# Designs tried in a protein design run: designed miniproteins, single chains, continued (5). Part 4

Each design is a single chain, and the fold is of that chain. pLDDT is the mean over its residues in the fold that is shown.

## One batch from the design tools (miniprotein)

Design m16107
Fold by ESMFold2-Fast:
Structure m16107 (fold): chain A 83 residues (1-83)
Amino acid sequence: AAANAAKGNALLAKGVALFKQKKYDEAIAAYTQAIALLSSDPVLLAQAYSNLAIALLKLKKLDEAAAAYNKAIALYKQAIAAQ
């Protein structure tokens, strides 16, 4: 739905703003909410997972960051294959 895509993009932008303020826990919450709403767009979903991974890395949550990066890579591969 267009409303879910708009809300997902807004949550992605909110997460980036929180990350710039070094509010990493709040940024992670915003990115996680964005991921739930962006499930139909592999490029935006990959960006959300990449941003989530960087925020997790700032909190030294290495295993969770690695998992998020692997999700982003898989989604980017899906987007390339769709071209």
Scores: mean pLDDT 84

Design m16108
Fold by ESMFold2-Fast:
Structure m16108 (fold): chain A 66 residues (1-66)
Amino acid sequence: MTKEQLEEEIMAGVAEVAAAVLRTVASRHNLTPEQRAQFDAIVQQILAAKTPEEITALIKQGNAIL
C-alpha cells in the first residue's frame, strides 16, 4: 500500500467511527423528525468525508442540532 492509500483507509475508518458515535448519541436524544433527518444527512456526509477537517466540521454541525 502507498502512504496515500493508507491515509484514505484511516480516514474511512475514522469516518465510520464518527458516524457510529453520532448515531448512538442521536438514538439517546428525543429528536424531532426534522432533527433526525438532519442528523442522518450529516452522518451520510461524514461517511463520504475524505479529510479530518470535513469530519470535524460535520461533527460540529451535528452537535449544533442537539
Scores: mean pLDDT 76

Design m16109
Fold by ESMFold2-Fast:
Order: sequence, then structure tokens, then C-alpha cells
Structure m16109 (fold): chain A 64 residues (1-64)
Amino acid sequence: VGKEVTVTMLTKPAISLTSGKIYEPGEEIKGKIVEVREDGTLVIQDLETGDLILVSAAGVEIKY
């Protein structure tokens, strides 16, 4: 939480909470982990756009 990371979408699209934009499999997001939800969903802020993005922890690769 609060750490800058690179998130790679592996299998499923991610959806932005703020813009509704869909991030496709194979896309990389430079972001910050803002929240870890009880269901294993991560909330990531895209540092380029400021969008908040919901991603499944099981469907992404995170690089620190």
C-alpha cells in the first residue's frame, strides 16, 4: 500500500473506478497500490492519468 509498482494485466481486463476505462490483458500500468480489498481485489492509482483501477490480484503481475 502506497508503494509505486508496475502492474501487468495477465488474463482479464481491469476497469477504472473513476473513468470506466478498460485496461486490456498485456497492458502495463505504472501505479500506486492504494487499497487491498477483502475479496483479493487491488485498487491501483495510475500515476499517469490519476485513474483508480480495480484489478484481481490473481490476474496480474506486480513489479516493485
Scores: mean pLDDT 72

Design m16110
Fold by ESMFold2-Fast:
Structure m16110 (fold): chain A 72 residues (1-72)
Amino acid sequence: DDLIKQYVDDVYQQSVKEGTDLSTKYAQQGDLQGAIDSAVEYGVSVSSSAIGSVAGQQTADQVRDQALKRIS
């Protein structure tokens, strides 16, 4: 149980890091659709926060709103 939990936590942390890196990369390239797709896949909140730090709050808000519409 502890080993499975550790593995799941490690995979989750790696996934969050990769997802935020991917979302910020797409946003910096002007690929809003790629940024939205990445946010939906890896987590809207963490991805939009990371995008805001590198591409600005307006871009982060746009990606968040579009990603939430796709989930809802």
Scores: mean pLDDT 74

Design m16111
Fold by ESMFold2-Fast:
Structure m16111 (fold): chain A 85 residues (1-85)
Amino acid sequence: MEKALEELREWLKENTDLSEEEIEKIVNSARVAGLEEEDLEAVKEIIERGLKEGKSAEEIRKEIVRYLIDRRTKESFEAMRRAIE
């Protein structure tokens, strides 16, 4: 987790015009939502698309959280299903 969060923070600093405060809010939201290294490419794509569409950092943050929660929920559900079946 720490490595993925640090990579996301550095990528945001190098590839976006977001303020340090906006970057930290995104990184903290990703931490809470359970960002893993395999999520980085999808999260970067969400950010790039959101910025291209003129979305605010707040809207992009919410999309990242939604994506990560959906992914973690599917993983938990699949693990539970496999334990039963």
Scores: mean pLDDT 79

Design m16112
Fold by ESMFold2-Fast:
Structure m16112 (fold): chain A 62 residues (1-62)
Amino acid sequence: SDAVIREVAEILGISPATLRRRLRAAAQLGPVGVGAALHELSEVISDPALLARVRELLEGMM
């Protein structure tokens, strides 16, 4: 959903358009690409609670 994309993009400090592009590219690579993109997007978060929240939201979208 757009609301989830906006929330995750704000936490990651990127635009919603950038997040949508990353998720679309990851989907083209299959499960390995999706897992790698999820890991990379989560690595910029230093707050453990925000990291857990972003992972939960991204897993729900994938």
Scores: mean pLDDT 71

Design m16113
Fold by ESMFold2-Fast:
Structure m16113 (fold): chain A 89 residues (1-89)
Amino acid sequence: MAEEALEAAKKRIEEVAKKNGGKITSQEVLDIIVEELQKYLGLSKEEAVVIARRALKELGVWNKEITVEQAYEVAERAIELAVERLKKR
C-alpha cells in the first residue's frame, strides 16, 4: 500500500510537470499527496493535509514552484510520516 501510494503520486507528479515545462507547484504536489494518502492508506483529508504540509515545510519548498525531483522527495517524506502514524495505531 505505501509503495503503491508513492508510485501513484510520482506518476501524477510527472504528468503535471510534463504539461508545465518540467515544473510543478508546491500546491499541486500537496493536492496529489493528499488524494493518494486517502486512496491507498485510508487517511482522512484532514490527516493527509497535515502530513503533506509537514513534508513540504521540512523540505523547505512550501509556496514555491519546484522540480520533479523535489516533488518526489516531498511525496517520499509524506508517505514515511503517514506510515509512522499508522504504526502507532
Scores: mean pLDDT 83

Design m16114
Fold by ESMFold2-Fast:
Structure m16114 (fold): chain A 90 residues (1-90)
Amino acid sequence: SIEEEAEKVLKLSDSEKLEYLTRPFKEVPGMDKEKQLEEAKRAVEILKEIAPKLSPFVKAFVEWELRYVAEHHPDEELRELAREGLKVLK
């Protein structure tokens, strides 16, 4: 479940949390777009559960990365998911 995955993510280090929450939004040549979108959607759902519990460090860097993606990523669907994630963090 999303709740079980969220609890697991909360037990990670700050650097591992950052990697988990931002990895699906990276531009990776040859990555399966459908899989990437599914992982990005999952990251946003996890973010909805854990956003109030994130350290200032993780929150700041996730906001920074999602802002960049929302403004600059070539994939409109990933831009929209990044905007959704930003709404959770605001």
Scores: mean pLDDT 83

Design m16115
Fold by ESMFold2-Fast:
Parts: sequence; C-alpha cells; structure tokens
Structure m16115 (fold): chain A 75 residues (1-75)
Amino acid sequence: MKPSLEELKRTAEHLLRVAEELGYPDEVIETLKRALESEDVDEQLELIRQATELMKKYAEKDIEKWKEMVKSREK
C-alpha cells in the first residue's frame, strides 16, 4: 500500500520539527524540506527515507558528542 501525499507531508513536517528541535545538521533539515516541497509521492517517500537514514546515522555516530562540538563553538 502506497501512502497518500498528504500522509507523507504530515510525516515530513513531524520529522522536520523533531530535527530542528534536536539541532540536526542542515543536510537532514534540507532533505526534509525537499520532501515537503515535492508533489510526487515516490519522490517524497524516497526523501523521507533518506532523511530517516541520515538521522539514524547521526544517532549511531554519537549525537551527544556532535551536539557538544557544535554548541561549544563560541566567540
């Protein structure tokens, strides 16, 4: 069963909110924004999957250490 475009947009909006709140890098945020801009179900589904894989990869790479590194950049 193929999800509807509206259902995929809701999923992308939710993931984008989570990614922004947790401070994920621009590549995750931009991928999710591209999913929201897409009007093709197949393209949007692929973009959501790519964003999810990126988010998992960052979690596996020790997201806490990455966030500390970014936040510790001060002037």
Scores: mean pLDDT 72

Design m16116
Fold by ESMFold2-Fast:
Structure m16116 (fold): chain A 64 residues (1-64)
Amino acid sequence: MSSPEALQRALLGKQLASPEVLAIAQEIGDKLREIGDLIDRGLELQKETGLSLSEALDEAGVRG
């Protein structure tokens, strides 16, 4: 059996299901933006280290 506090949290989640879903969607969007930034940083670091740019682009995919 869940604690009373856990039950209250679950009830709030059910009442605010749509707003919570939107909040989760926004968080996913933020994570995707962070991944894009990391890819860009990785490409710049590879360029600085003198790695083959063509190989770096092949691994990262094509710039859209």
Scores: mean pLDDT 63

Design m16117
Fold by ESMFold2-Fast:
Structure m16117 (fold): chain A 94 residues (1-94)
Amino acid sequence: VEELRREILRLEREFEEKARAGTLSDEELIRLVGEIMRLTKELLLAQGVPEERAAVIAQMIGIALITEYEIITGRKLSEEERKRLTEVMREVAA
């Protein structure tokens, strides 16, 4: 399942590059974080990690990416952005 690993690394690099450049819209931020979390869960499941553990790890990755974004940009997410992120995290867990 090398394809999933390569796609995750590609998206992570895109995220970091756009965050540092200040070109990430709020919608793009939430979408990229959600996609990285989803693919990470799929990769872990494909490697035989139990679903509950895979979901937790994916959520931790999402939190780490948001924290990195806030540190790089010096901006905290709005209440609306946090609500949208919570919906994405719930979707990954389901």
Scores: mean pLDDT 78

Design m16118
Fold by ESMFold2-Fast:
Structure m16118 (fold): chain A 60 residues (1-60)
Amino acid sequence: SADVEAAREAAKKSPAAAEGLEAAERGDTVRGQNGAVRALASGEATASAAQGIGALAKAA
């Protein structure tokens, strides 16, 4: 999905997005969501990227 693609692009440039995505992919929903929120709050990720991390966390 476009949101998941945005999450992967954000992870290349944002440590918070990278931590959130990695946590989400291993099924750590709490750390995944926290990483997404931190990246969004810092302006390092778009709302689309944060939604992508959240969707992966729920799917795992």
Scores: mean pLDDT 78

Design m16119
Fold by ESMFold2-Fast:
Structure m16119 (fold): chain A 99 residues (1-99)
Amino acid sequence: MEKEKRIAELKSRLAERGDELTKEVQKAIENNDLEKLKEIYLKMGRLVLAESYIEQGNIDEAEKILELEEKDMTPEEAAKVVGPRTARILELLEKSELK
């Protein structure tokens, strides 16, 4: 029950953040802002990672990733607050989107 409640709250936060990013994508497309689109897609990748951690039962790491997105933290700032495996995955996401 306690864990299920935390998962439900995290999924709700994830959906809300994803909805916000979807609106930003639409605006960036209307403005032909490719650099902004790249930034938003990187953020969407982080949300996918958070959802993956929820599915794995790693609720604490999922919550940290959502907090990073809510605070608009850089990958370098994120690496200081998440576990080393998560930090490495975030770095790979950035390299995949921007390289």
Scores: mean pLDDT 74

Design m16120
Fold by ESMFold2-Fast:
Formats: sequence, structure tokens, C-alpha cells
Structure m16120 (fold): chain A 81 residues (1-81)
Amino acid sequence: SAAEVEAIIAEIRRLVDALLAERGIRDPGAVLAGVAAHEAIQALREGVPREEIIAALRAMLPQLDAAAQRTVEAIIAVLEK
């Protein structure tokens, strides 16, 4: 439902905002996690299946630092609900 999608988007934004607050809005890892979150949110709004979004997020994990990786893994967990 639209309400379910918006709830997922709100949780993704909360996770990224927490990382940015912790590490700073200019931290490269936090910025990369923010870009990944933005792309996931746009894909969700466009009706892309969650499994496809999850696969794309998993594919980028090896390119991220540990903190950004943990945040993206948390985003994946939200999408798997």
C-alpha cells in the first residue's frame, strides 16, 4: 500500500539522518549511504520490486566503509519486513 511504502521511506530516512548526525554531513561514507538511500527511495516510489532494490543495495556493500555498510544493511533489513 502507499501508506506501507511511505512508512518504509520514513524509516530509511531516519537511518541515514542518524548516520549523518553521528558522522557529519560531509563524511564520504555517510554521503554514499545517503545517495544509496535516495536511489532506494526513488525506486520504491516508482514501484520497483523490493527484491530488486535489495539486490542493488547488496551489490554496493563491498564499495562502502564499515559505518556506511552497517547503515545500508539496516536499510536492507527495513525493506525485508
Scores: mean pLDDT 82

Design m16121
Fold by ESMFold2-Fast:
Structure m16121 (fold): chain A 70 residues (1-70)
Amino acid sequence: GKKEIEEFINKLKEKIKELQAEIAALQQQKAALQGVDDQKVQQLELEIQFLEGMIALLQGMISYLESLLK
């Protein structure tokens, strides 16, 4: 029912918040290594891009689920 969909949307939103916090931590780490370790900076950039891609997919899922509530 609608309640179960709303509960699932809330779980996806919490997962997005967790991923955003992880990205913020990786961005801080990347900033500290700029000009010090270029290989590690590149690895962190790829990890950030991967996590941003995951957030985009989860946002797409939320939009689809919200469309079912209309």
Scores: mean pLDDT 89

Design m16122
Fold by ESMFold2-Fast:
Structure m16122 (fold): chain A 90 residues (1-90)
Amino acid sequence: SLEEILEKIKKIAEEAVEKLKELGDDETADAFEDDMNRIIELFKETKDLDKVLESLELLKDLYEKLKDLKPESTEIILKAIDEMIEIVKS
């Protein structure tokens, strides 16, 4: 169901934010949380999985291109986004 997909996305995002904070990268954690809150709002407003998928793929491309992030932070974010993309596509 759409509700189950949304709950899984929220859980993955929350776990990634927690891992970033555990690394001491509070700035990246806050930025990623804001990015995910925008995607979650889009999901709630539209209920359009294709738009959610497009937004996640664009976010992935953005984080892959950021050169000033800690490598460990980038790895956490990209893994989380890939897991969310897989859930949306299933």
Scores: mean pLDDT 88

Design m16123
Fold by ESMFold2-Fast:
Structure m16123 (fold): chain A 64 residues (1-64)
Amino acid sequence: GQSDIDSFKRGLALTVRLSAIEYARTTGRYDEARDNAVGVNETLGLSDLAEEARRELDALRRQA
C-alpha cells in the first residue's frame, strides 16, 4: 500500500544521502554531493529529508 511505497522512498532517500556523504569525503566535492542528495530527496517528495541532507553535507564541509 501507500505506507509500503513511503517506506521504500525513505530507504532510497537515506541510501542516496549516505552515498553523497561517501562521495564528498572521497572527492572533496561537498557542494555537488549536497545538491545531488537534496535534488533526489526533493524529487521523491521528501522535503524534510532533503533539508536534513543539506544540513548534514553542509556540516561535513565545515568540518573539512
Scores: mean pLDDT 85

Design m16124
Fold by ESMFold2-Fast:
Structure m16124 (fold): chain A 83 residues (1-83)
Amino acid sequence: MLSKEEVEAAIAHLEGLIAALEEWRAARTAPFSPEELARAIELLKQAKAKLQSYLETGDENDLKEALEIFRELQELLEAAAAR
């Protein structure tokens, strides 16, 4: 079971990652394609929204969906690294 502090820390970390990736996207300095970077940002925002919903409602389905989004992010990063 994740503590409230752990979920809040995860949300803060995701906010930092989103900001960093959006800066890279604006500067066009990221090693990812524009499409991969846009998709990663979208998935991070979706994961953050699900974790925020979980904090408010305690709905385990929101946590499960966030974990599924993280898996999709991992697959995207692995595919980008493999090319």
Scores: mean pLDDT 77

Design m16125
Fold by ESMFold2-Fast:
Structure m16125 (fold): chain A 77 residues (1-77)
Amino acid sequence: MEEENRRKVLEAARRVEAKLGKSFVDRVLAKQTTQDKKNVLMLGIGKTFSAKEADEISRMLASLSDEQVEAIVEELR
């Protein structure tokens, strides 16, 4: 379950990067804490997806551990 959520959040983050550009990824990477990185990802998701899709992805992101979030952020580098 957690691995599937991580995969879906990574796919969503790549779609955010495609829409908002590499500067969005740079903003996430510039954050010092995992919580701040999550907050920037949630903002990008809200700008990229419909309200229903953004709600679903945000719940998945909230279910991830700090280690899983950092792995997603590293894959975006």
Scores: mean pLDDT 81

Design m16126
Fold by ESMFold2-Fast:
Structure m16126 (fold): chain A 98 residues (1-98)
Amino acid sequence: MEKAKELLREAAELLRRAAEEAEELGHPEAARVARDVAERLEELAEEGVDPVKLTGLVMRLLAAAEDARLAGHEETAELLRETARRVLELGKKALEES
């Protein structure tokens, strides 16, 4: 319950840091996706963890990573892929605490 909210907020903080790094790399579109996903994770923290919604958010990050890779932005693609992996790990743990 309380732990689930903490884990999702931790995931949102990771995404905000990833967004800042993506902006520094010159990729504001990737940063925007990361921030939007962070906001939706904050909503999940209040509403309760939905595994379908969580999976959709992770898939959105992975889609943004693939878009960055196809555009030749390899560093941004790796950043988003690693962030998606950590968000999924934290989200799975939040589901266990629900």
Scores: mean pLDDT 85

Design m16127
Fold by ESMFold2-Fast:
Structure m16127 (fold): chain A 76 residues (1-76)
Amino acid sequence: SLATQLADAVSDGDDVRAQQLLQQATSLGAGSQAQSLYDSSRNARDAADRGDGVSLQRYTEQMMQSSSSLTQTISS
């Protein structure tokens, strides 16, 4: 899914692929949902890098919610 590809691109540090997926989501009318997933994925990565387990848990929950929202917007 687009949501899985976007989260994977952020996790891999593939900024070019992440930007392409954001543009694709915008073209599908889901740009704000994709941006939310991108932002939470970046925040989760940053929290993991600094060993902040509390922030990591919070941002992972936000990623799950944003991923669901993005998938529902594209699927409708």
Scores: mean pLDDT 82

Design m16128
Fold by ESMFold2-Fast:
Structure m16128 (fold): chain A 100 residues (1-100)
Amino acid sequence: SMEEAYKIVEEVAERLRAVAREAEALGDDETARLLLEAAEYLEWLIKNKASIEEVIETLRSIREQLEQLIKDFPDSPVAPLLRELVAFIEEAIRKLEELK
């Protein structure tokens, strides 16, 4: 259902905001800003009743951006948090695919 899909997306947005706060606390303001912008965009998709397909594509894009940050800065103190976030997003994508 779209209601269940949006609940999953809201949980991802909340996790992005939580990790953004952690990144800011670690002094990584650029990663924090990227994560906040991603969360705001997911919230915008919910508000505008985006399709499950649009949401999945957006989550895949966010995942790819996070994977690139991990690859470029593997020794960053935020890298472990981003790896956990990638796993969370991958699980969200799986759940959303099952709702199609």
Scores: mean pLDDT 90

Design m16129
Fold by ESMFold2-Fast:
Structure m16129 (fold): chain A 122 residues (1-122)
Amino acid sequence: SRVAELLRRLASLPEEVLLSVAPSTEGNSLPVERQLELQKQARDIADQLIQQGLSLDEQIAVLESLPDELQFGVFLLLLGRRDPELIAALPPELQEIVERYHSGELTGPEFYARLLEALRSL
């Protein structure tokens, strides 16, 4: 599926790139000002995608068009915002992590870390 292809691509990215929009500064070598700018860009893109009501295929096409440093961050924000089509297309292991975040069991940083670990295990 296109989601499986996206997940494989994200799993192949360097950790430094995947951490570019992380909610914590742990493991991130970018200046704080640049981290905040990337986080704002990722939020604005995620908000726009949700508002437009795009199909799963259209959402993935937009994600694939983004710079590598924004792809994972926007992907996570879509999951955090309860994107039903994207969540339904995930492997069961990732769906469980998303549900634990939505229930309040995982914090933002824990959600980020658990998804990263799960992607590396694909």
Scores: mean pLDDT 78

Design m16130
Fold by ESMFold2-Fast:
Structure m16130 (fold): chain A 93 residues (1-93)
Amino acid sequence: MIDEGGVRDLAEELGLPLEVVREAAEAGSVEALRRAWAERTGDQALLDRLTAAEEKERQNRKNGIDSDEVSAESEAWAKELEPELKALIEALR
């Protein structure tokens, strides 16, 4: 659960309404925010990467996170998406 201070700070940083950021936080992940930004900007390449990462995470949960190989791949995807998140935050400033 995201702290209200964090939600307010993120909303201010991104220039989004507080309720939109809160709804994404209640969805439980920053991936929802990344997807919303990618959809609004029309960046299909970023959207495809986000979709692939979400699908891998879903498969990881379905097959059990105890599979070290699948977990390692999921972590690699998370690391790859971090620069895009930073770029999105900076682009929205």
Scores: mean pLDDT 58

Design m16131
Fold by ESMFold2-Fast:
Structure m16131 (fold): chain A 72 residues (1-72)
Amino acid sequence: DPEALAKEAEARIAANPDSALAHLYLGVAYDKIGELEKALEHFRRAAELDPTSDVGRAARAMAERLEKKIAE
């Protein structure tokens, strides 16, 4: 359930707000439930926290895709 996954990811961020991985998961969960702006915010945050890691690169790619989708 994407909504339950979003809630779990939010709890993880509450415990560790600087977790790029937690922000990536929350972005994916919001994307799955159609909350595109919230998903984009969390993908951007994940990319900012770990810009050179696999997590940060994945988050940047997801953010770019959503930015293009929202702009259309």
Scores: mean pLDDT 80

Design m16132
Fold by ESMFold2-Fast:
Structure m16132 (fold): chain A 60 residues (1-60)
Amino acid sequence: DEAERYLKLYQEYMGKAVQAAREDHLKKPPATVVDQESLEKAAEYARKGNEYYRRAVELE
């Protein structure tokens, strides 16, 4: 139950990170530091997602 919920959160965060990067690129013209911001956001979401994944496995 809860494990499935945490896994869903992990997937949602991954999708949101990709979507945010996409929207930023479409809404605003690309900048020289685009890759850096993308990496920062992706890393942050990945870190959060990994934590949710860990909790899901522990619940199982």
Scores: mean pLDDT 64

Design m16133
Fold by ESMFold2-Fast:
Structure m16133 (fold): chain A 90 residues (1-90)
Amino acid sequence: MTVKLTVFTTGGKEVREKIAKALREAGFEVELVGNTVVYAYSDLSVEETVDRAAKAFEEAGFKVEKVGKSALIATDPETGAVAFASASEV
């Protein structure tokens, strides 16, 4: 069963690359789309995918707030950029 994490960010290229790198280092398969969206794929559950992503964002220096079992909000304290991430089964 595959879970897709969709990440939207208000940050520019550097924040987007930081997000992609953090998720890849956490074991996600990462696809970059346009200039604002990152897709990450896992074989974990929705909740485990969000938990792993939250830890990856925290390790990369983001302030993370979980939203239920399927979403999180991450804020970059250096830039003020915000990332919204939601996980769904595909």
Scores: mean pLDDT 84

Design m16134
Fold by ESMFold2-Fast:
Structure m16134 (fold): chain A 90 residues (1-90)
Amino acid sequence: SHAEEALERLEELKKELEKIKEEFLKLIEDEEEKKEIERLSEIILKQIEELEKEIRENPEMEKERMELEVEILESLINMYKSIAKLILKK
């Protein structure tokens, strides 16, 4: 189903987010910058978990809406990755 596909995609995004966080935390030396990376990942994780809950409570949600919401979260993870890379360049 569209809901099952979206939930599988969200699970993959959670794993990617955790992997990115762990990789950058190993490379960042400044404790305040580490804290910021952790905080940003928690905010994104919460957004992913909120969408998972919405889909589980409303699996009849329009396919196009589910796809758009997942794409927004993918964009947030890409932004997170970009922010982490900028921190490392200093």
Scores: mean pLDDT 85

Design m16135
Fold by ESMFold2-Fast:
Formats: structure tokens, C-alpha cells, sequence
Structure m16135 (fold): chain A 89 residues (1-89)
């Protein structure tokens, strides 16, 4: 049975050295949709950080209603928008 909901617990950006650097949730607007057997994440980086994160990968960590944790990754576009999706557990 697919999870009924998901909560964003963390957002991280991939640094040039391959490390994941935490971002404040206030710097990114994130929308999560649970669509049957898939979890879809869309978002927009704040204008203040777009130049820093554009072209980089974001990892969004979610806590699902069944208690599982899930990471969705997406590449940030030049305007700060991003999207990613994974299969629900």
C-alpha cells in the first residue's frame, strides 16, 4: 500500500567535493506529491542562492506516513527550479 503522505525533513546540495551540504528549509520552496506508487518532488531555490545551487544536485529527505525515509534527487535549473521522483516503498 502506498504511503498517504510525506514530510520534508532535510534538503542538501552536492558540493564540488561530492559532500552533501545542508540547506535551510527557508531557502527552498518544496512541494511533495505522493502519486500512487511514486513520490514526486518539485521546488524552487530562493533568488538569493540560485547562483550558488544552479547546476547542482539537491537531495530532499522525506519521512513517509508508514515511518520509512526516502531521498529524492534533482538537478537545479539555471532559474533555481528543480524536480525529482522515486518509487514509493
Amino acid sequence: RPPASATVTAVEVEADDGRWVPLPLSDVTITVSVEGDRVVVTGKASADIVAEVAGRTLNVTLRLSDGSELTVSGVVDADGSFSGEVDAP
Scores: mean pLDDT 77

Design m16136
Fold by ESMFold2-Fast:
Structure m16136 (fold): chain A 95 residues (1-95)
Amino acid sequence: MSEKEQVEEAVGGAALEVALREGLDPERALEIGREARELARELLEKGESVEEAIEKASRYAAKRISELTGADEEELKERIIEEAKRRLERLLEES
């Protein structure tokens, strides 16, 4: 995987995992994960940094999960960012 693909996978996987933990059904969790991946890709292609892409895509996913579950958007955003960074570190070590 390219670095860009690793960032996309990390963010998408993080959003999916947090959505599932918040009790969203698998289909909706997968959709949110895909949307977060696509947003991260778009941001990176526009020249935003890895950190900016992770933050903005995580914020989008957190808002979507918050609207569907009633959970706190800022807390969800922080959890997605932490999980995405953890996943990215693992992907970089496996490359």
Scores: mean pLDDT 85

Design m16137
Fold by ESMFold2-Fast:
Structure m16137 (fold): chain A 65 residues (1-65)
Amino acid sequence: GEEALKDAEELIGKPLSAVAEFLKKHNLPVEVFREIAHRLGLDAPETVTEEQLEIFKEVLEKYLK
């Protein structure tokens, strides 16, 4: 829950592979990251930005609840 959201902050500036590992650790599909990219109007961004992290936390919260 809360711990996962805090861990997500470490994803800023990391490649998509790091995001995929994070999602596997929390039993979440990589589709979560795709949803984030869609909401920002971007196609599969190379690294996680701060804006993407905020949206990621929102999406992650939906999947963890």
Scores: mean pLDDT 63

Design m16138
Fold by ESMFold2-Fast:
Structure m16138 (fold): chain A 78 residues (1-78)
Amino acid sequence: SERKKLVEEELKKLEEYLDKNPETPESFRKALEAMKKGDSKTAKEYMREAMRELGLSDEEIEIGGRQAELAANPPPDP
């Protein structure tokens, strides 16, 4: 529960950041919406696309996609 609240707070901050930075890739915005909805597959896919558009390495893209997947479906508190 505490971890879910922290994730929700961070997603809200990220949404506010995207609203202030309209030049951010559309795929990044779609990844955030998928994370808010708990759609892990869609969040991972769009995050990978956004990072690919930014010219990141395949390894970095995989890490970012995994992080988006975890944000969409955070593990329970220990």
Scores: mean pLDDT 75

Design m16139
Fold by ESMFold2-Fast:
Structure m16139 (fold): chain A 62 residues (1-62)
Amino acid sequence: SREELAEAVRAATAGKLTKEIDFKAIGEKLGVSAETVRRVYLEVEIDEGIKLLVEGVDKVTA
């Protein structure tokens, strides 16, 4: 499910810097494309990190 995928991506990326995240490897493990993992990751970051709006560009492409 969509929520299950979001939870898995959250767990896989928790406490990691963006440069340490291999979206392709996570996608292969979860059976989805790297692009899907990236989209879910950005959605999770927005939900959990309101600081994204304050700092501007931390984990979002400018």
Scores: mean pLDDT 68

Design m16140
Fold by ESMFold2-Fast:
Structure m16140 (fold): chain A 100 residues (1-100)
Amino acid sequence: SEEKLREAQRKAFRTLLDEASKRAGGSGVEAKKIALEDIIEILEDLKEQSDVPEAQKLLDEAIERLEELKERAEELSEEELIEKVAEIWDELIKGLKAIS
């Protein structure tokens, strides 16, 4: 199920990239930045709504890593970006599950 979850995460981000591409007017770099910004906004909202300090720290770490990818959007291929985003999501989910 872990491999299947990672594949689902990759497909989810690819779907976000496809949607971002419609808003970017054909700019691949802009599409990557839009998709990353959309995820960052969701995580920022989750962080603001959370009363759990440990969860807020994990969300902060994920946001920082996504912001770093946004800065490197011109350097990364679409496939490299998808894999790195999937890794960040996997680490975030595992961290959140470990909080008891």
Scores: mean pLDDT 83

Design m16141
Fold by ESMFold2-Fast:
Structure m16141 (fold): chain A 79 residues (1-79)
Amino acid sequence: ELKEKAREIAKELGLEVTDEQAEDPVFVAGLFIQYAIKKNKITPELAEATKIVRDYQAGKDVPEEKLREAAEKAYEIVK
């Protein structure tokens, strides 16, 4: 479950997240990207995930499914 993964990574970062934040794919993707950067796991896949999140935050038309995919890719890098 993405929400449980978000809570685990938040604890590693010393952060507390609300249920609303843990269910927000943009927030969760950003959290996993931040953790990957702290672990120095900078890969082309992380750069692609970061672009998807930034495009969505800039108001571009990004499907929620792509945001969830970006979160899952970032999690696979840090697990």
Scores: mean pLDDT 80

